# Designed miniproteins, single chains, continued (5): the designs that were tried, part 89

Each design is a single chain, and the fold is of that chain. pLDDT is the mean over its residues in the fold that is shown.

## One batch from the design tools (miniprotein)

Design m19098
Fold by ESMFold2-Fast:
Structure m19098 (fold): chain A 87 residues (1-87)
Amino acid sequence: MKEIEELKKRAEELGIELFVADSPEEMGAVGRKLRAEAEKAQAAGRPLTRRYVFIGVDPAMGVTREEALKRAREALDELEAEIKKQQ
């Protein structure tokens, strides 16, 4: 999975959290983690400004591995440009 490793390294360099789910079980685990973080932020009255990218493969919903990787790259490109504009 070199493509995922490359995206993970890029996300780490940008300070962006990358979540990868190649199965419904993994997708559910990532969803629960993100929901818990959102609920915790709301309970603390903090704005939800954390940047993350999610790679979720779901062929039943028409999201192939290639499509998920493409979306992740585009999201990282947009976030990288946004971060650079804010600096």
Scores: mean pLDDT 71

Design m19099
Fold by ESMFold2-Fast:
Parts: C-alpha cells; structure tokens; sequence
Structure m19099 (fold): chain A 94 residues (1-94)
C-alpha cells in the first residue's frame, strides 16, 4: 500500500529532509481532521528549520502522533505511530 511505501521510505531515508517529506505525505493520508492535518504540517515545517536532531525528532514525532490521534482507521493510526518511532530513531542516528 502507499502507507507501506512511505514507511519504507522513512526506514531507508539518508537525510532528515527525506524523513520530513515522507512524514508530510503520511500526515496527509492519515489525518481525518483538517485542523489536525494543518497543525501537523505546521510542526513539520518547523522541523525543516531546526538544526538540533533532538528538537527535529520531537517536532516530527508530535506531528505524526497528532495525525494518528485524528485517524478513525486503526491501521492508519498504527502506521503513523510506527512512523513516529522510526523517524525519531533515524533522526537521532539510531
């Protein structure tokens, strides 16, 4: 599925920009509430402007978890939660 392709992109990403781009795409697919989608996308734009890996990871995680919270579909919710974990691990070099 498109969600599985995005999760693989996050796992294989070589740059923070690639992780944030994939997270943005996942937010748009997962978020059920337009307000939650907008707030999550704003967090990802902030992530693009920060240089500290911990701050960036926190913003990306918050965005994906906000999208997950708005999701009605359990599979979409679980994918966003998994993506948050994977993105944090990748951004922290773990």
Amino acid sequence: SKIDEILERIREAKTAEQIIDAAEELVRLVAQDPKAEKEALELLEKARTVNDPGEMAGLVSEALLLAAKSATDPEKRNAAILAASEAVRRLLGL
Scores: mean pLDDT 89

Design m19100
Fold by ESMFold2-Fast:
Structure m19100 (fold): chain A 59 residues (1-59)
Amino acid sequence: SMLDDKLRVLEGAIRERPEGLSKNRLARAVGLSPGAFTRRFRRLFGRSVSETLREALER
């Protein structure tokens, strides 16, 4: 789906340039509430968006 493709692009962006990104900002970019974004992200990637951001920022 187009939404899932947008989430894949955002996940790649988090891994490459996590600075200045937040769950609320990312959710807004794809037109979802933070809760809906978190649920869909976990479904697609098997981990939370917060965990993904933290991991990327720890490099």
Scores: mean pLDDT 84

Design m19101
Fold by ESMFold2-Fast:
Structure m19101 (fold): chain A 92 residues (1-92)
Amino acid sequence: MLTKEQQTRIQMLAGSTETALRALMVTSGERLPAMEQLIEVLNQIIADAEAGKLVSDATIAQVRALAAQLPQDVRDAVLKTIDEIEEINKEA
């Protein structure tokens, strides 16, 4: 079960990454299907964290699979975020 502090950390991590992906889509003018799907998954992670739910291993694997379809710079940022979320899950 997530503490209030863990919930806030996950929401901040997922929210900042979602904002960065949206900004990149606006700036580049291009939409990769993987980016749109990743934004939806990140929003689900935020909603689940607000409910105190742990991020499932399946959701973490889905984020990693979607990140693999992205350019290296974007992929590395997303992977860093999900690694930090996975670590928070282990603390719970």
Scores: mean pLDDT 81

Design m19102
Fold by ESMFold2-Fast:
Structure m19102 (fold): chain A 90 residues (1-90)
Amino acid sequence: SLEEYKAEIKKLFDELLKLVSPEDQERFRKLVDEAISKLDTNPEEAKKLIDEAIRLALQSAAKTGDPEKLNEAAKLSLKIRSIVEKILQE
């Protein structure tokens, strides 16, 4: 189940990456990769990194001035957070 959750989070982050500004994409990828690597060993730290990646994506989407892109980023962020809560049993 944890491996299935990791795969789903990775897919959702790949979709979220498409909504991130080009200048923010490398930083976003590094945060996501570190977060996923820590899900097994330190899920609380992984959650903090996930929250940081989500904040970066939302700020990046907001800078586009496109409310539809921001709304899409917010929906993907909620799905990611829902899976993280299942991993943490909250």
Scores: mean pLDDT 84

Design m19103
Fold by ESMFold2-Fast:
Structure m19103 (fold): chain A 75 residues (1-75)
Amino acid sequence: LAEVVRELGEEIARAVEAGDMRKAASLATALALVLIGEGKSELAKETLKAVNAAIDAKDAEAVREAAEKAAREVE
C-alpha cells in the first residue's frame, strides 16, 4: 500500500509539473479512493485536502510531501 501511495503521489506531482491540472485532480481522487478501499477513510480525507491544496498552489514538491506522509501512516 505505501508504495502504491508513493507512486500515485509521484504521478500527481508530474501532472502538476506538466501543467495538467485535470489529470492531477483525477489522480488525487484515485489516491483517496485507494486509501478508502484499504479502510483508511480519515487518512484519505486528510491526504486529499493536502494534495488538492498543493495542486491549487501548483506545488509538485508539496504533493510529494503529502503522499509521503500518507505512505508512512500506512506502513
Scores: mean pLDDT 85

Design m19104
Fold by ESMFold2-Fast:
Structure m19104 (fold): chain A 64 residues (1-64)
Amino acid sequence: SPVDALRAALTHAVTNGRRPDYDAAIAAIEAGDFAAALAALMGGVPGEVDPEALERLREAIAAL
């Protein structure tokens, strides 16, 4: 499902030390554009997890 794909992509990004574009991913989820949300999660740069942004993204995915 799109929700499972988004959860898997988020888990992959954080376990590989990638910081996804949280704002782009959240905006895409709110627009119902799961392909754009997945692209934003897969296009992350190296960096530490932002716990506040990560929680907002998890809440957006959970609301689906």
Scores: mean pLDDT 76

Design m19105
Fold by ESMFold2-Fast:
Structure m19105 (fold): chain A 78 residues (1-78)
Amino acid sequence: SSMRRDNRMVSRGRTVSGSNTRDDWVRNSDTYDDRVVSVSNVMGMMRDGRVTDDQVRTMMNNVGVSPPLQRALLNSVR
């Protein structure tokens, strides 16, 4: 990319509450299926037409889903 962020951990690695690491959130959800359930719910909402692409992207940004995954999810349900 032409313009890079500060480092790799700018807003990409943050959660709410402050200096928490993304690894903490991912690790807690890894086996618990929280992440899978959230993704499945979002995709189901798109299938039903309850949620627009913009709303899905906003929700994914809020939970820290990576941009490549966001694009893949939108592409799969389009």
Scores: mean pLDDT 56

Design m19106
Fold by ESMFold2-Fast:
Structure m19106 (fold): chain A 69 residues (1-69)
Amino acid sequence: SAARDTLRDMVMRAYNGQRLSPAQRRRYMAAMMSIAPVTDASVARTARVLGVPRSTVTRMVRQVQQQRA
């Protein structure tokens, strides 16, 4: 529930054109990955929300997975 609340807040901020800090982007990635499995659709959606290329999102996913291993 806390992860879902964080994700909803970050999505609303990004949707309203508010910029996300690097810490907020990392928190968004962690929350998204804890709620649902990583798919091409989720990567594409995350790229739009964060304003970065899909290759950057894929790299961030790998980094988060390595930190959790």
Scores: mean pLDDT 70

Design m19107
Fold by ESMFold2-Fast:
Structure m19107 (fold): chain A 103 residues (1-103)
Amino acid sequence: SMEEYYKKAKEILDKLFEELGVPDEVREALRAFFDSLTPEEWKDLYEYAKKRGIPFEAVVYALAAIFAAKLGHDELARKLVEKMREIDPEVAELAEYQIEQLK
């Protein structure tokens, strides 16, 4: 189902939060942003990643980094970009550029 892509995104996000030791208040704020996207938008993101040969995990990290930056959590955004760099350096550079444009 379309909701399955959102469930996968949340599983990736929750694992990332545990690995980075993200505080509960920040986790809830980022989950709220993820909840703001529709099931159709999550499906489109998954299909886009697959078409481009990008791991869906990298897309989830990019969204988390951008939302963290928008909330003023610059340190978390930087850590997320570094996690993306381990997966795909080019996608990490694009996310870093998007974060700079939000300032």
Scores: mean pLDDT 81

Design m19108
Fold by ESMFold2-Fast:
Structure m19108 (fold): chain A 71 residues (1-71)
Amino acid sequence: DAGLQRAVEAARAAVEAAMAVPGVKSAEATLVSDTEVRVEIVAESREAAEKAREAAMAVPGVVEVETRVDE
């Protein structure tokens, strides 16, 4: 359906946006509902984590971003 399709597109866009940030090690997206996406990001530094969070949150449909710093 249209909602699920948008959530899948949001998940993809959010992962791509997060992974485009230098210092991001991984990004994963999970559907919280048929229209809402949660993104989990692992970055090598706090600065990379903050930039990746901002990039992911800018994607429509992303409602939660969790970041972890792993040196």
Scores: mean pLDDT 80

Design m19109
Fold by ESMFold2-Fast:
Structure m19109 (fold): chain A 104 residues (1-104)
Amino acid sequence: SAAVEAVRRVAENLERRKEPLVVRLARNDAGVSRLIVGAEEEAARLVAELEAEGYVVGDVEGLSIEQVERLVAEAGMKVVRESEDGVVVEAPGAAFEAALGALS
C-alpha cells in the first residue's frame, strides 16, 4: 500500500535522526477519519490545519509503528498529504473504527 509505504518512510526518516514519532487521530462530522504520523513540530502544524478544516484531533495511545502500519493497511487508508517529516492518511470513519477496534 502506498499509504503504508509513506508511513514507513516517515518513521525511518525520524529514526535515522533520533527524533520521536507522533501519531494523532482526526475525525470530522462527515464520517472521515485521518491519521497524522510525523515529527512533533510537523504533527502540530498538521493538527492546526485539520482543526481549521473542522476535524477534532485526539491522541492515539500505545500504538507501535507496526500497529500503525497494520491499521493503515486494514482500514484501506490513502495518503492525502505527505512531506519528509509527516504524512496524513484518510479512510471512511466506519472502516477506520473497525480496523482500530481489531488492534486492542
Scores: mean pLDDT 86

Design m19110
Fold by ESMFold2-Fast:
Formats: sequence, C-alpha cells, structure tokens
Structure m19110 (fold): chain A 93 residues (1-93)
Amino acid sequence: SSLAEEFLARLRAEIDALAALERAGASREELLQGLIRLANIVERARAELPPEEFVALLDRLIAEVREVLGDSPMGRMAVALLEGFRRRALAEA
C-alpha cells in the first residue's frame, strides 16, 4: 500500500540517520534516541497498517538494517528491536 511505502521511506531515513550517528561516534544517549525514534515510527505503523502489511514492512526493515548497519552494535540492537515487534505481531494473529 502507499501508506506502507510512506512508513518504509520514513523508517529507511531513520536507519540511515542511525548509521550516520554510529559512524560519527555519537554518544550512547544520541544513539538510544535514534532507536527510540525508530521504535515510535514502528509503533505508529503497527496502529495504522493491516497486520499482514505491518509484518511485511518489518521483514523489509530487518533486511535494510542488516544491509546498512551490518553487524555493528546499533545494527544488532535495531534488528533485535524489529524482531521483537515481529514476534509480538505474529502472536496477536
């Protein structure tokens, strides 16, 4: 859906911003604020998208995090966060 693509674009921008912060050696607090922004957009997507589209969005985002952030500490934390959302979404179906 167009709404799912809008969420994907916003979440990709936050992933790119998080990668830029990690490369710049940003503080732990700045990195955690980046993860909180990502989580808040994911929560909005969960509220606004059908469950099937939300799970598909999470699968695309997990792939994007692995591609952009790789095995970095922030990459691992972001994947764990997104996988947590995915597990909860599937448990509610």
Scores: mean pLDDT 88

Design m19111
Fold by ESMFold2-Fast:
Structure m19111 (fold): chain A 82 residues (1-82)
Amino acid sequence: SESEEAARIIARITREYIEMLLAGAPQSELDAFQERNSEEAERAEKIIEENITPEAQEILREAEAEMLEAVRAVKKDPREPG
């Protein structure tokens, strides 16, 4: 479905961002990546908003969960490994 395809686009962009983040990419590279993908992400989000399905919602929830885990891992104080 269009919603599933759009959700997969968002998930793929999110996953690539996570890989860069976990690899220690500088903020400038992360910002450039977001700018490069902004129009594609916006179009995908619009399709999802107009045609939301349970399958698309599940894909988005999985991507969001992965992003939250990655952000937690990166922002963890090296002096407090727990």
Scores: mean pLDDT 81

Design m19112
Fold by ESMFold2-Fast:
Structure m19112 (fold): chain A 84 residues (1-84)
Amino acid sequence: MEELRERVLEKAEEIGRRYEELYERAQALPEEQQGPAFERLRQVQRLVSEAGRLVDQGRYEEALRLLEEAERVLDELEAWLDSL
């Protein structure tokens, strides 16, 4: 459980760093293209918030799954931004 908790916290920290990088990239887009990027960033924030709630309840395996989902959303956003 403690090892799983550390993995959850490490992944959350990594997601936070990637979120900030992609948020800056989204802000650099033309205004008409920012909408889809910010929608995906909002999805990541929802997943991270729910994961935090699960961490507070000691539900680390479920929290990790939500963070892995958030990571996937960030990967999709980054690929989309790279395609522009």
Scores: mean pLDDT 86

Design m19113
Fold by ESMFold2-Fast:
Structure m19113 (fold): chain A 77 residues (1-77)
Amino acid sequence: MPEALEKMKDLPDRAIAQMILREAEEAVANLESHPRERVERLLETAKATLELYGDALSEEERARLEAAVRELERWLA
């Protein structure tokens, strides 16, 4: 499990998922200002969040996180 998710285990699933959604979208907005390793770590965390906590997100929020994951993967390609 990604370290970021382990640090948030005491929070509600929805709160974890919304925090990761926000971080992923902020990373997508500023990709060129982040080290590649940090973007790789965020991608790992976002993908794990979809798998573990995706059901806690609304359909719109889940689609936004999936879009952020695709943009992170595209930049790392």
Scores: mean pLDDT 80

Design m19114
Fold by ESMFold2-Fast:
Structure m19114 (fold): chain A 81 residues (1-81)
Amino acid sequence: VIPEDQITPEEILKLAQELIALKYKIEDPNSPEVVEKAKELILEAAKKLGYKGDDLEEALKFLAEVGKLKTMETILELLLE
């Protein structure tokens, strides 16, 4: 874990939306379809890294505590499968 590897919950959500939009070739990263897929991706990534709940806001805070590098690696791994 890199101590200076900081990311906010809001940045994680925005990143997930942008990555989902890119993967599925959807022009609007704020569309309901992209938002729902991004929420599912975030929860799955958090659980893979040890999160024990099912709340999106808690999962985002958990991922922010884990850090940017590990969060990004986990999201990309899940997205590319």
Scores: mean pLDDT 80

Design m19115
Fold by ESMFold2-Fast:
Structure m19115 (fold): chain A 79 residues (1-79)
Amino acid sequence: SRELQEEAGKIIEETKEELIKEGLSEEEAMEIIKEAEKKAIEKVKPLVQAGKIPKDEVLLTTAKETERIAKELAKKKLE
């Protein structure tokens, strides 16, 4: 449980650093991550309710989806 929380946090931190390296400010990277996390939660919620995601993997799955969405949002902003 705690190990998965730590892994989830690391994914988010590494995503932020990658966005900054791509040319975004820290503030812009944080805003993109916040938007991505909101979208990830909304996408993951019905899968959890359907029993398709194990309870102990919800945080990690949400973090991975946040990374994916954040990278897509950053790409569109830098386009």
Scores: mean pLDDT 82

Design m19116
Fold by ESMFold2-Fast:
Structure m19116 (fold): chain A 100 residues (1-100)
Amino acid sequence: SKELAERLIEELKKLFEGLIREVPELSEELQKLLDETIENLRANENSSPDEIFDVLKAGIDKVKDLIDKHWDSLSSEQKEKISELYKEFLERVDELRLET
């Protein structure tokens, strides 16, 4: 539904704001992935909830791949904060999945 897609977009924006804050050197690549994932979610706003969640997962997998490429260069504090951001995001996505 359009409502589900827009709620997921709001949670996605919160995640990316946090990630860009922790890894500002990846801000351009992260912004590109955010914009791409938002467009894909909106393109699928009338799809089934499962299809919308699959689109979200594909976008998040790309973000994880980008962060993983740079993981060994990150400080312990950055690693902990990024892990917390992912955990909080996934908990909110699971709540939305249960409401749908």
Scores: mean pLDDT 87

Design m19117
Fold by ESMFold2-Fast:
Parts: C-alpha cells; structure tokens; sequence
Structure m19117 (fold): chain A 71 residues (1-71)
C-alpha cells in the first residue's frame, strides 16, 4: 500500500532528525521506530497496523517537539 510505504518513510525521516538530538531522545525515537517496523512486519497492510503505526508516529513527533522545547 502507498500509505504504509509513506508512513515508513516518515518514520525513517524522524529517525534521521533524532540523530541531531541528545542520546536520551534518540534512544526513545529508535525504540518506537523498532516497534513500527515490527508492526508492519507482523500485521502488514491492515487497518490495525495503520492505526498503530500512526499512533507511534504521533508519539515520535511528540518526542521531537519535547526535545525542541527543551533546547
């Protein structure tokens, strides 16, 4: 699905952005990225997987916002 591929690309971009942050934020983003990859691998292109991946991407966005506010 184009949607799952797009979400995966967004996760990859977030992981690259996290590399510019302090190690504690990077580790949190890396853990969520691993969970996203596992969900896609185990559940594939299902509505459940899309919901869970979207939720985790929102969590990553929150971590990036938290890191920017702390700077």
Amino acid sequence: SPVIETLKKIADKFLEEAKTLPPEYQARVEELKKRIDKIIEEKGDTPEALREVSRLLQEIAGILDEARAAA
Scores: mean pLDDT 84

Design m19118
Fold by ESMFold2-Fast:
Structure m19118 (fold): chain A 66 residues (1-66)
Amino acid sequence: HMEEELKKFAREAAEKIRGLSADEAVRLYTEAIKKMMEKGYPIDKAMEAFTEAVLELRKKEAEKRK
């Protein structure tokens, strides 16, 4: 039920928060969620997509270090 556009936006936002301070990451995350909600996506779906994208990036980076 989650649209591919939402997943793509979440992945791009997750990549942008890499290397940022905690304060900067929280700000970017909050803005990204707001943008997704303005496009008509429910907050639950926006948060799910973002969390999944972050976890997938972390997994990929961990495997790359082996």
Scores: mean pLDDT 73

Design m19119
Fold by ESMFold2-Fast:
Structure m19119 (fold): chain A 75 residues (1-75)
Amino acid sequence: EKYSFSPELQKLLGISGVKSWAEISEAMARVLKESLKFGEDGRPYVEFPDGRVFDSLSDAVEYLGNLINEQATLV
């Protein structure tokens, strides 16, 4: 099955057009990996391309998952 996305979600994930769930999952993993940073205290934080910053990986994953659940539409 394939999904379409809002322009905002396409920009955040760095993808375009219609994608399968496997391609969405790969894009999520990639953006999380690329957005992962380390503070001066050595603790990880996430800074997404949209400027959103999270002090925990779980909060970042929840944010991204909520956007996909809300803005991805089955085609």
Scores: mean pLDDT 80

Design m19120
Fold by ESMFold2-Fast:
Structure m19120 (fold): chain A 59 residues (1-59)
Amino acid sequence: MAALQAKLATVVSAATAAQIVAAVANNDYASIQAILSTLSSAQQKAIYAILKDNGITLP
């Protein structure tokens, strides 16, 4: 989790990275998608790539 949060924090704020990590830990895909919808297309693409590299796929 710490490594995932650190990678996410390179793209989004530390607070947003922590929220994404918490949602992932709870399998709360709706919260992940809600967070992503507030971000730019470039940030969304980067976060999808980081999550995929960590074995997490979103619908």
Scores: mean pLDDT 79

Design m19121
Fold by ESMFold2-Fast:
Structure m19121 (fold): chain A 94 residues (1-94)
Amino acid sequence: MSLEEQLERLKRILELLEEKIKEYKIDDPAVLKALEQARRLVEEFERLLKEKAPESEIQKVIEQAIKALKTAFGLILRELAARGEELSLKAPPV
């Protein structure tokens, strides 16, 4: 996969997460902060790619962006699971 294809994939994942936040009206500050961090790292990847930065620098930012996206995704899943359990203290969140 080219670096440009990798960037497009990460952008599509970011858009999907933004769509889910909007669809489910997620307003948890931790989720919104994690998404913002992921967005900034994807934007940094795009900037470095346009500036023809060394591949080692681009790879570091890609790794950070993937970790940030995984964090945001995990927090979104946790929020959705909590909503499915109706926030009941009598049942585990699954």
Scores: mean pLDDT 78

Design m19122
Fold by ESMFold2-Fast:
Formats: sequence, structure tokens, C-alpha cells
Structure m19122 (fold): chain A 61 residues (1-61)
Amino acid sequence: MEKIKEETKKELLEKYKQGASLDELFDWASKQVEEAAQAGDNEKAKAIYEGYLEAIKEIKE
């Protein structure tokens, strides 16, 4: 799950670098979390959410 967290963080940071807004990053991450949860993969959903939080923390310093 650490791999999913790091991949999510990297993806969100790259989207932000390409001009995505914080709202767009939140929407993307929320969809990924919901998809994982609906598939019954709660560990993956948690890892995606943690990756999102780390990305936002890095963007806000």
C-alpha cells in the first residue's frame, strides 16, 4: 500500500504542476478513493487518501 500512496502523491503533484487546481486534485482523489472502496479494497482507498493528504501538504508547504 505504500506504493499506491507514493504513486497517488506523485500523480497529484504532476497534475498540479500541469495547472490543475486544488479542487480538481480533490475531485480526482475522491473518485479514486470511492472506486477502491466500492471494489471492497479499503486498504487501497486509505492509501490513496493518505497520498492525497501528503500531496496537499507538500503543495501548501
Scores: mean pLDDT 83

Design m19123
Fold by ESMFold2-Fast:
Structure m19123 (fold): chain A 55 residues (1-55)
Amino acid sequence: SEREAVAQELLETLERYEETLKEFAAKSTDPKVKANAEALAQGAREARRKLEERL
């Protein structure tokens, strides 16, 4: 269904977003920027987990 296709695309988008934020955090020298990027990556991971639980 279209709903399942959209959900799959969102899961893939969240996974890429998490990976990008983790890379950014790893390359960041500012501790506050690093902490913020890591927090956003955790948020993306939690959103993906919650979406997977509903599928």
Scores: mean pLDDT 84

Design m19124
Fold by ESMFold2-Fast:
Structure m19124 (fold): chain A 74 residues (1-74)
Amino acid sequence: MEEQREEVEELKALLDKLVAQALASSDPLEQEQTLALVRMVKAIGERYIEDEELREELREAADRAIAEIEAHIA
């Protein structure tokens, strides 16, 4: 559990960086690539995070990141 908590916090920090990168970019290709990376992080969390509470925290963070990037590029 402790190791997965650190892993989830690292993934959440990565999601924050990816959102910031996408929002700072004016390149549609870079924005789409960043969005794809966020979706990959979500998929990895769903598959490999065994703790239900931690998995839900990561899912919510990833969904929030996807929504922010999609709102920016829409």
Scores: mean pLDDT 82

Design m19125
Fold by ESMFold2-Fast:
Structure m19125 (fold): chain A 68 residues (1-68)
Amino acid sequence: LSPEQRAWVEQVVANAEYLLAVLRAGGVPDAEARDLLRALARDLGAAHDWPQDVVDEVLQRIDALVDG
């Protein structure tokens, strides 16, 4: 990934970590939280016109956060 792509990935993952904590505190099941975070990451990646490998990096890291 380029430095710009890496910075974007780190920002999205940090936001996903925060949102996951909020969703968990609200009683949202991990499977539903995962689906929501993955959908958001895909939508954000599409909005930035990022290639699939950049989006896949975020999705993999979201899965790791949820699986903890």
Scores: mean pLDDT 86

Design m19126
Fold by ESMFold2-Fast:
Structure m19126 (fold): chain A 72 residues (1-72)
Amino acid sequence: GNLSREEAEAAVRLAALLGRGPPASEAQARDVAKAVAEGKNGTEGGFRGAQVAVEHGSRLSEALAEAAVEAV
């Protein structure tokens, strides 16, 4: 299924936090967003972690966040 903009941005921010920084590339951001989308109903903990990252996560580059949203 498709992610909302906020869900895709949450996934990228979660990846940035867990990776100790922003994803290295737009491709990595897209892979994370897709993984969260695919696991949304099956991996509730992962999706919840992404939502928490939105609330308290580090800022992403605008271009990287937009690329992640468009990829999903």
Scores: mean pLDDT 51

Design m19127
Fold by ESMFold2-Fast:
Structure m19127 (fold): chain A 85 residues (1-85)
Amino acid sequence: MKEEQRKKYVEEIKKLIEELRKTSGDQARENFRKLLEAGAKAADYSDDPFAVNRALAEVVRAWQETGDVDEVVKAAEKFIETIES
């Protein structure tokens, strides 16, 4: 059950990454917010919430410091690796 919920949110994050790649401006900002919400929920079902929260903070940093979708996507992919481990 916990494992199934984690996989569900990871799958949602993967879809949001694909949507983020295809959008810009206000739509990219909205998809980023949805990705953060899904990431926080996925972290609640993680075996290492400290490492997962640190990886999620890097996704936030990428957006705040660069505003570059490609940098956000790279950080989000590392977040997925962290939560799946």
Scores: mean pLDDT 79

Design m19128
Fold by ESMFold2-Fast:
Structure m19128 (fold): chain A 68 residues (1-68)
Amino acid sequence: SLTEEQRRLAEEAARRYGVPVNDAKEYYPVGADLTTATPVPITEEERKEYLSLPDEVRVEAARLAAFA
């Protein structure tokens, strides 16, 4: 389970970095049309920062961005 701090960090990450479509795929509902998913255009630096986040935080950020 995420702590409140990790949840806030995930919200911030979803807003700031967006999520690559490959990470977001795990959080689309079963049967969702993934062809409508557009890759978030992020810089190499933003990608590095995103990947430095704890796995649970990246997971929640992807979920938040996928269902925004």
Scores: mean pLDDT 58

Design m19129
Fold by ESMFold2-Fast:
Structure m19129 (fold): chain A 55 residues (1-55)
Amino acid sequence: SEGFLKLLEEFRKILNDPSLSEAEKRSVLIFLQNLLGLPADGELNEEVKEALSLK
């Protein structure tokens, strides 16, 4: 859905924000992984990359 795509765009912006620490980005990744139903390991792995790439 359009709203879901916009949400993913916002998460991508957050993960690319140079003002955020690695710990903050990890927390955001865990939140995103939980939202997507993926393993919440806090890493930008293949599953998270695919979800964010919308492939």
Scores: mean pLDDT 75

Design m19130
Fold by ESMFold2-Fast:
Structure m19130 (fold): chain A 87 residues (1-87)
Amino acid sequence: SEEGLKKVIDWLKENGLEEVAEELEKLYEEKQEALKKGDEETARKKAFEANKLLLRAKGIVENREKEAEEEIKKAEEELKKILEELE
């Protein structure tokens, strides 16, 4: 749905993926144009490309969260070393 697309676009922009949001909007527009022309094959292809792009975007966000966790863990390990040197 158009409302569903808007939610996904807003989520991408909130996560700093504005370029991906623009690409997704374009793919969705191309899908709708293909459907208007009765080109179900092109519409299906564009829907597949849009889904693939969204899965890639989710992976980018998940990797960023994992990298943030690793940096926090390293900071905690360094703080522990400093505390042990003060004892």
Scores: mean pLDDT 75

Design m19131
Fold by ESMFold2-Fast:
Structure m19131 (fold): chain A 65 residues (1-65)
Amino acid sequence: DDDVDALLEASRLADQSADQTLQQGQQLMKNSKTDEQKQQADQLFQQSQTLRDTADRLRQEADSL
């Protein structure tokens, strides 16, 4: 089922992107010396969570097909 496979692949990529974005945020927070850098880290944490939510939603869509 191409539609199911596409949704599962999109979910996998979203999870991978979430992990990468989280690591970037953690690295920025660890090395932050300014409020600007801390804001950038917070933004990355928010992006990571959004990607994780997207991955979960895509998996649910695949399960519904």
Scores: mean pLDDT 85

Design m19132
Fold by ESMFold2-Fast:
Structure m19132 (fold): chain A 64 residues (1-64)
Amino acid sequence: ADEYIARAEELIFTQDPTAPEVKEEVARILAEAGVPEEIVEAVRNAKDPFEMIEALGRAREYLE
């Protein structure tokens, strides 16, 4: 669980979190971790870094 969130966080902090390829990679990581589709779609539809961070927060809460 923690390793998936860490991988997703590394991507959004080292790359452009609004780039389609970055959002897709984060979404893939969260889906692989078993996060619900609604949260995965929130990542795919994030318009800015704030929305991406909120979606990751929801994923983290789910995996706790």
Scores: mean pLDDT 78

Design m19133
Fold by ESMFold2-Fast:
Structure m19133 (fold): chain A 68 residues (1-68)
Amino acid sequence: SSLLEEVLAELRRIAEEAKAAGDLEGFVRRASELYRRVAPQLSPEERARVEAEIARLLDELTAALAAA
């Protein structure tokens, strides 16, 4: 698979683990670490897609944890 697809899949995995653990801070830390590591290998358009996915997952996780 492409690097972009691998990064998006890893972000979703991190979000699922964070949701199970109730750890919003852990999600932010791990997503930021992953993004920092891969960003130099991504195009500007791919970086925008990763940033959008992080924002979407953060919103979903925040809502899910607030409802718990």
Scores: mean pLDDT 86

Design m19134
Fold by ESMFold2-Fast:
Structure m19134 (fold): chain A 70 residues (1-70)
Amino acid sequence: MNGHEIIEEVEKELGIKLTDEQKEALGEAVALLKLGESREAAVDVLVKAGLSRETAERALDLALELIEKS
């Protein structure tokens, strides 16, 4: 599954539409976790892109689950 498909599935499961900036932020947040950065650092990237902390945490968890299944 490519990054675009993961983003679309996250949008569908959360019932939201992400801006292009928020889509890029989600990719960056996932990359930070793969590099060994903290979950808090990854969530902060999404919050800076305009997502609430609750939505950011759910989006990150869903993206990680979808990547692990790929």
Scores: mean pLDDT 80

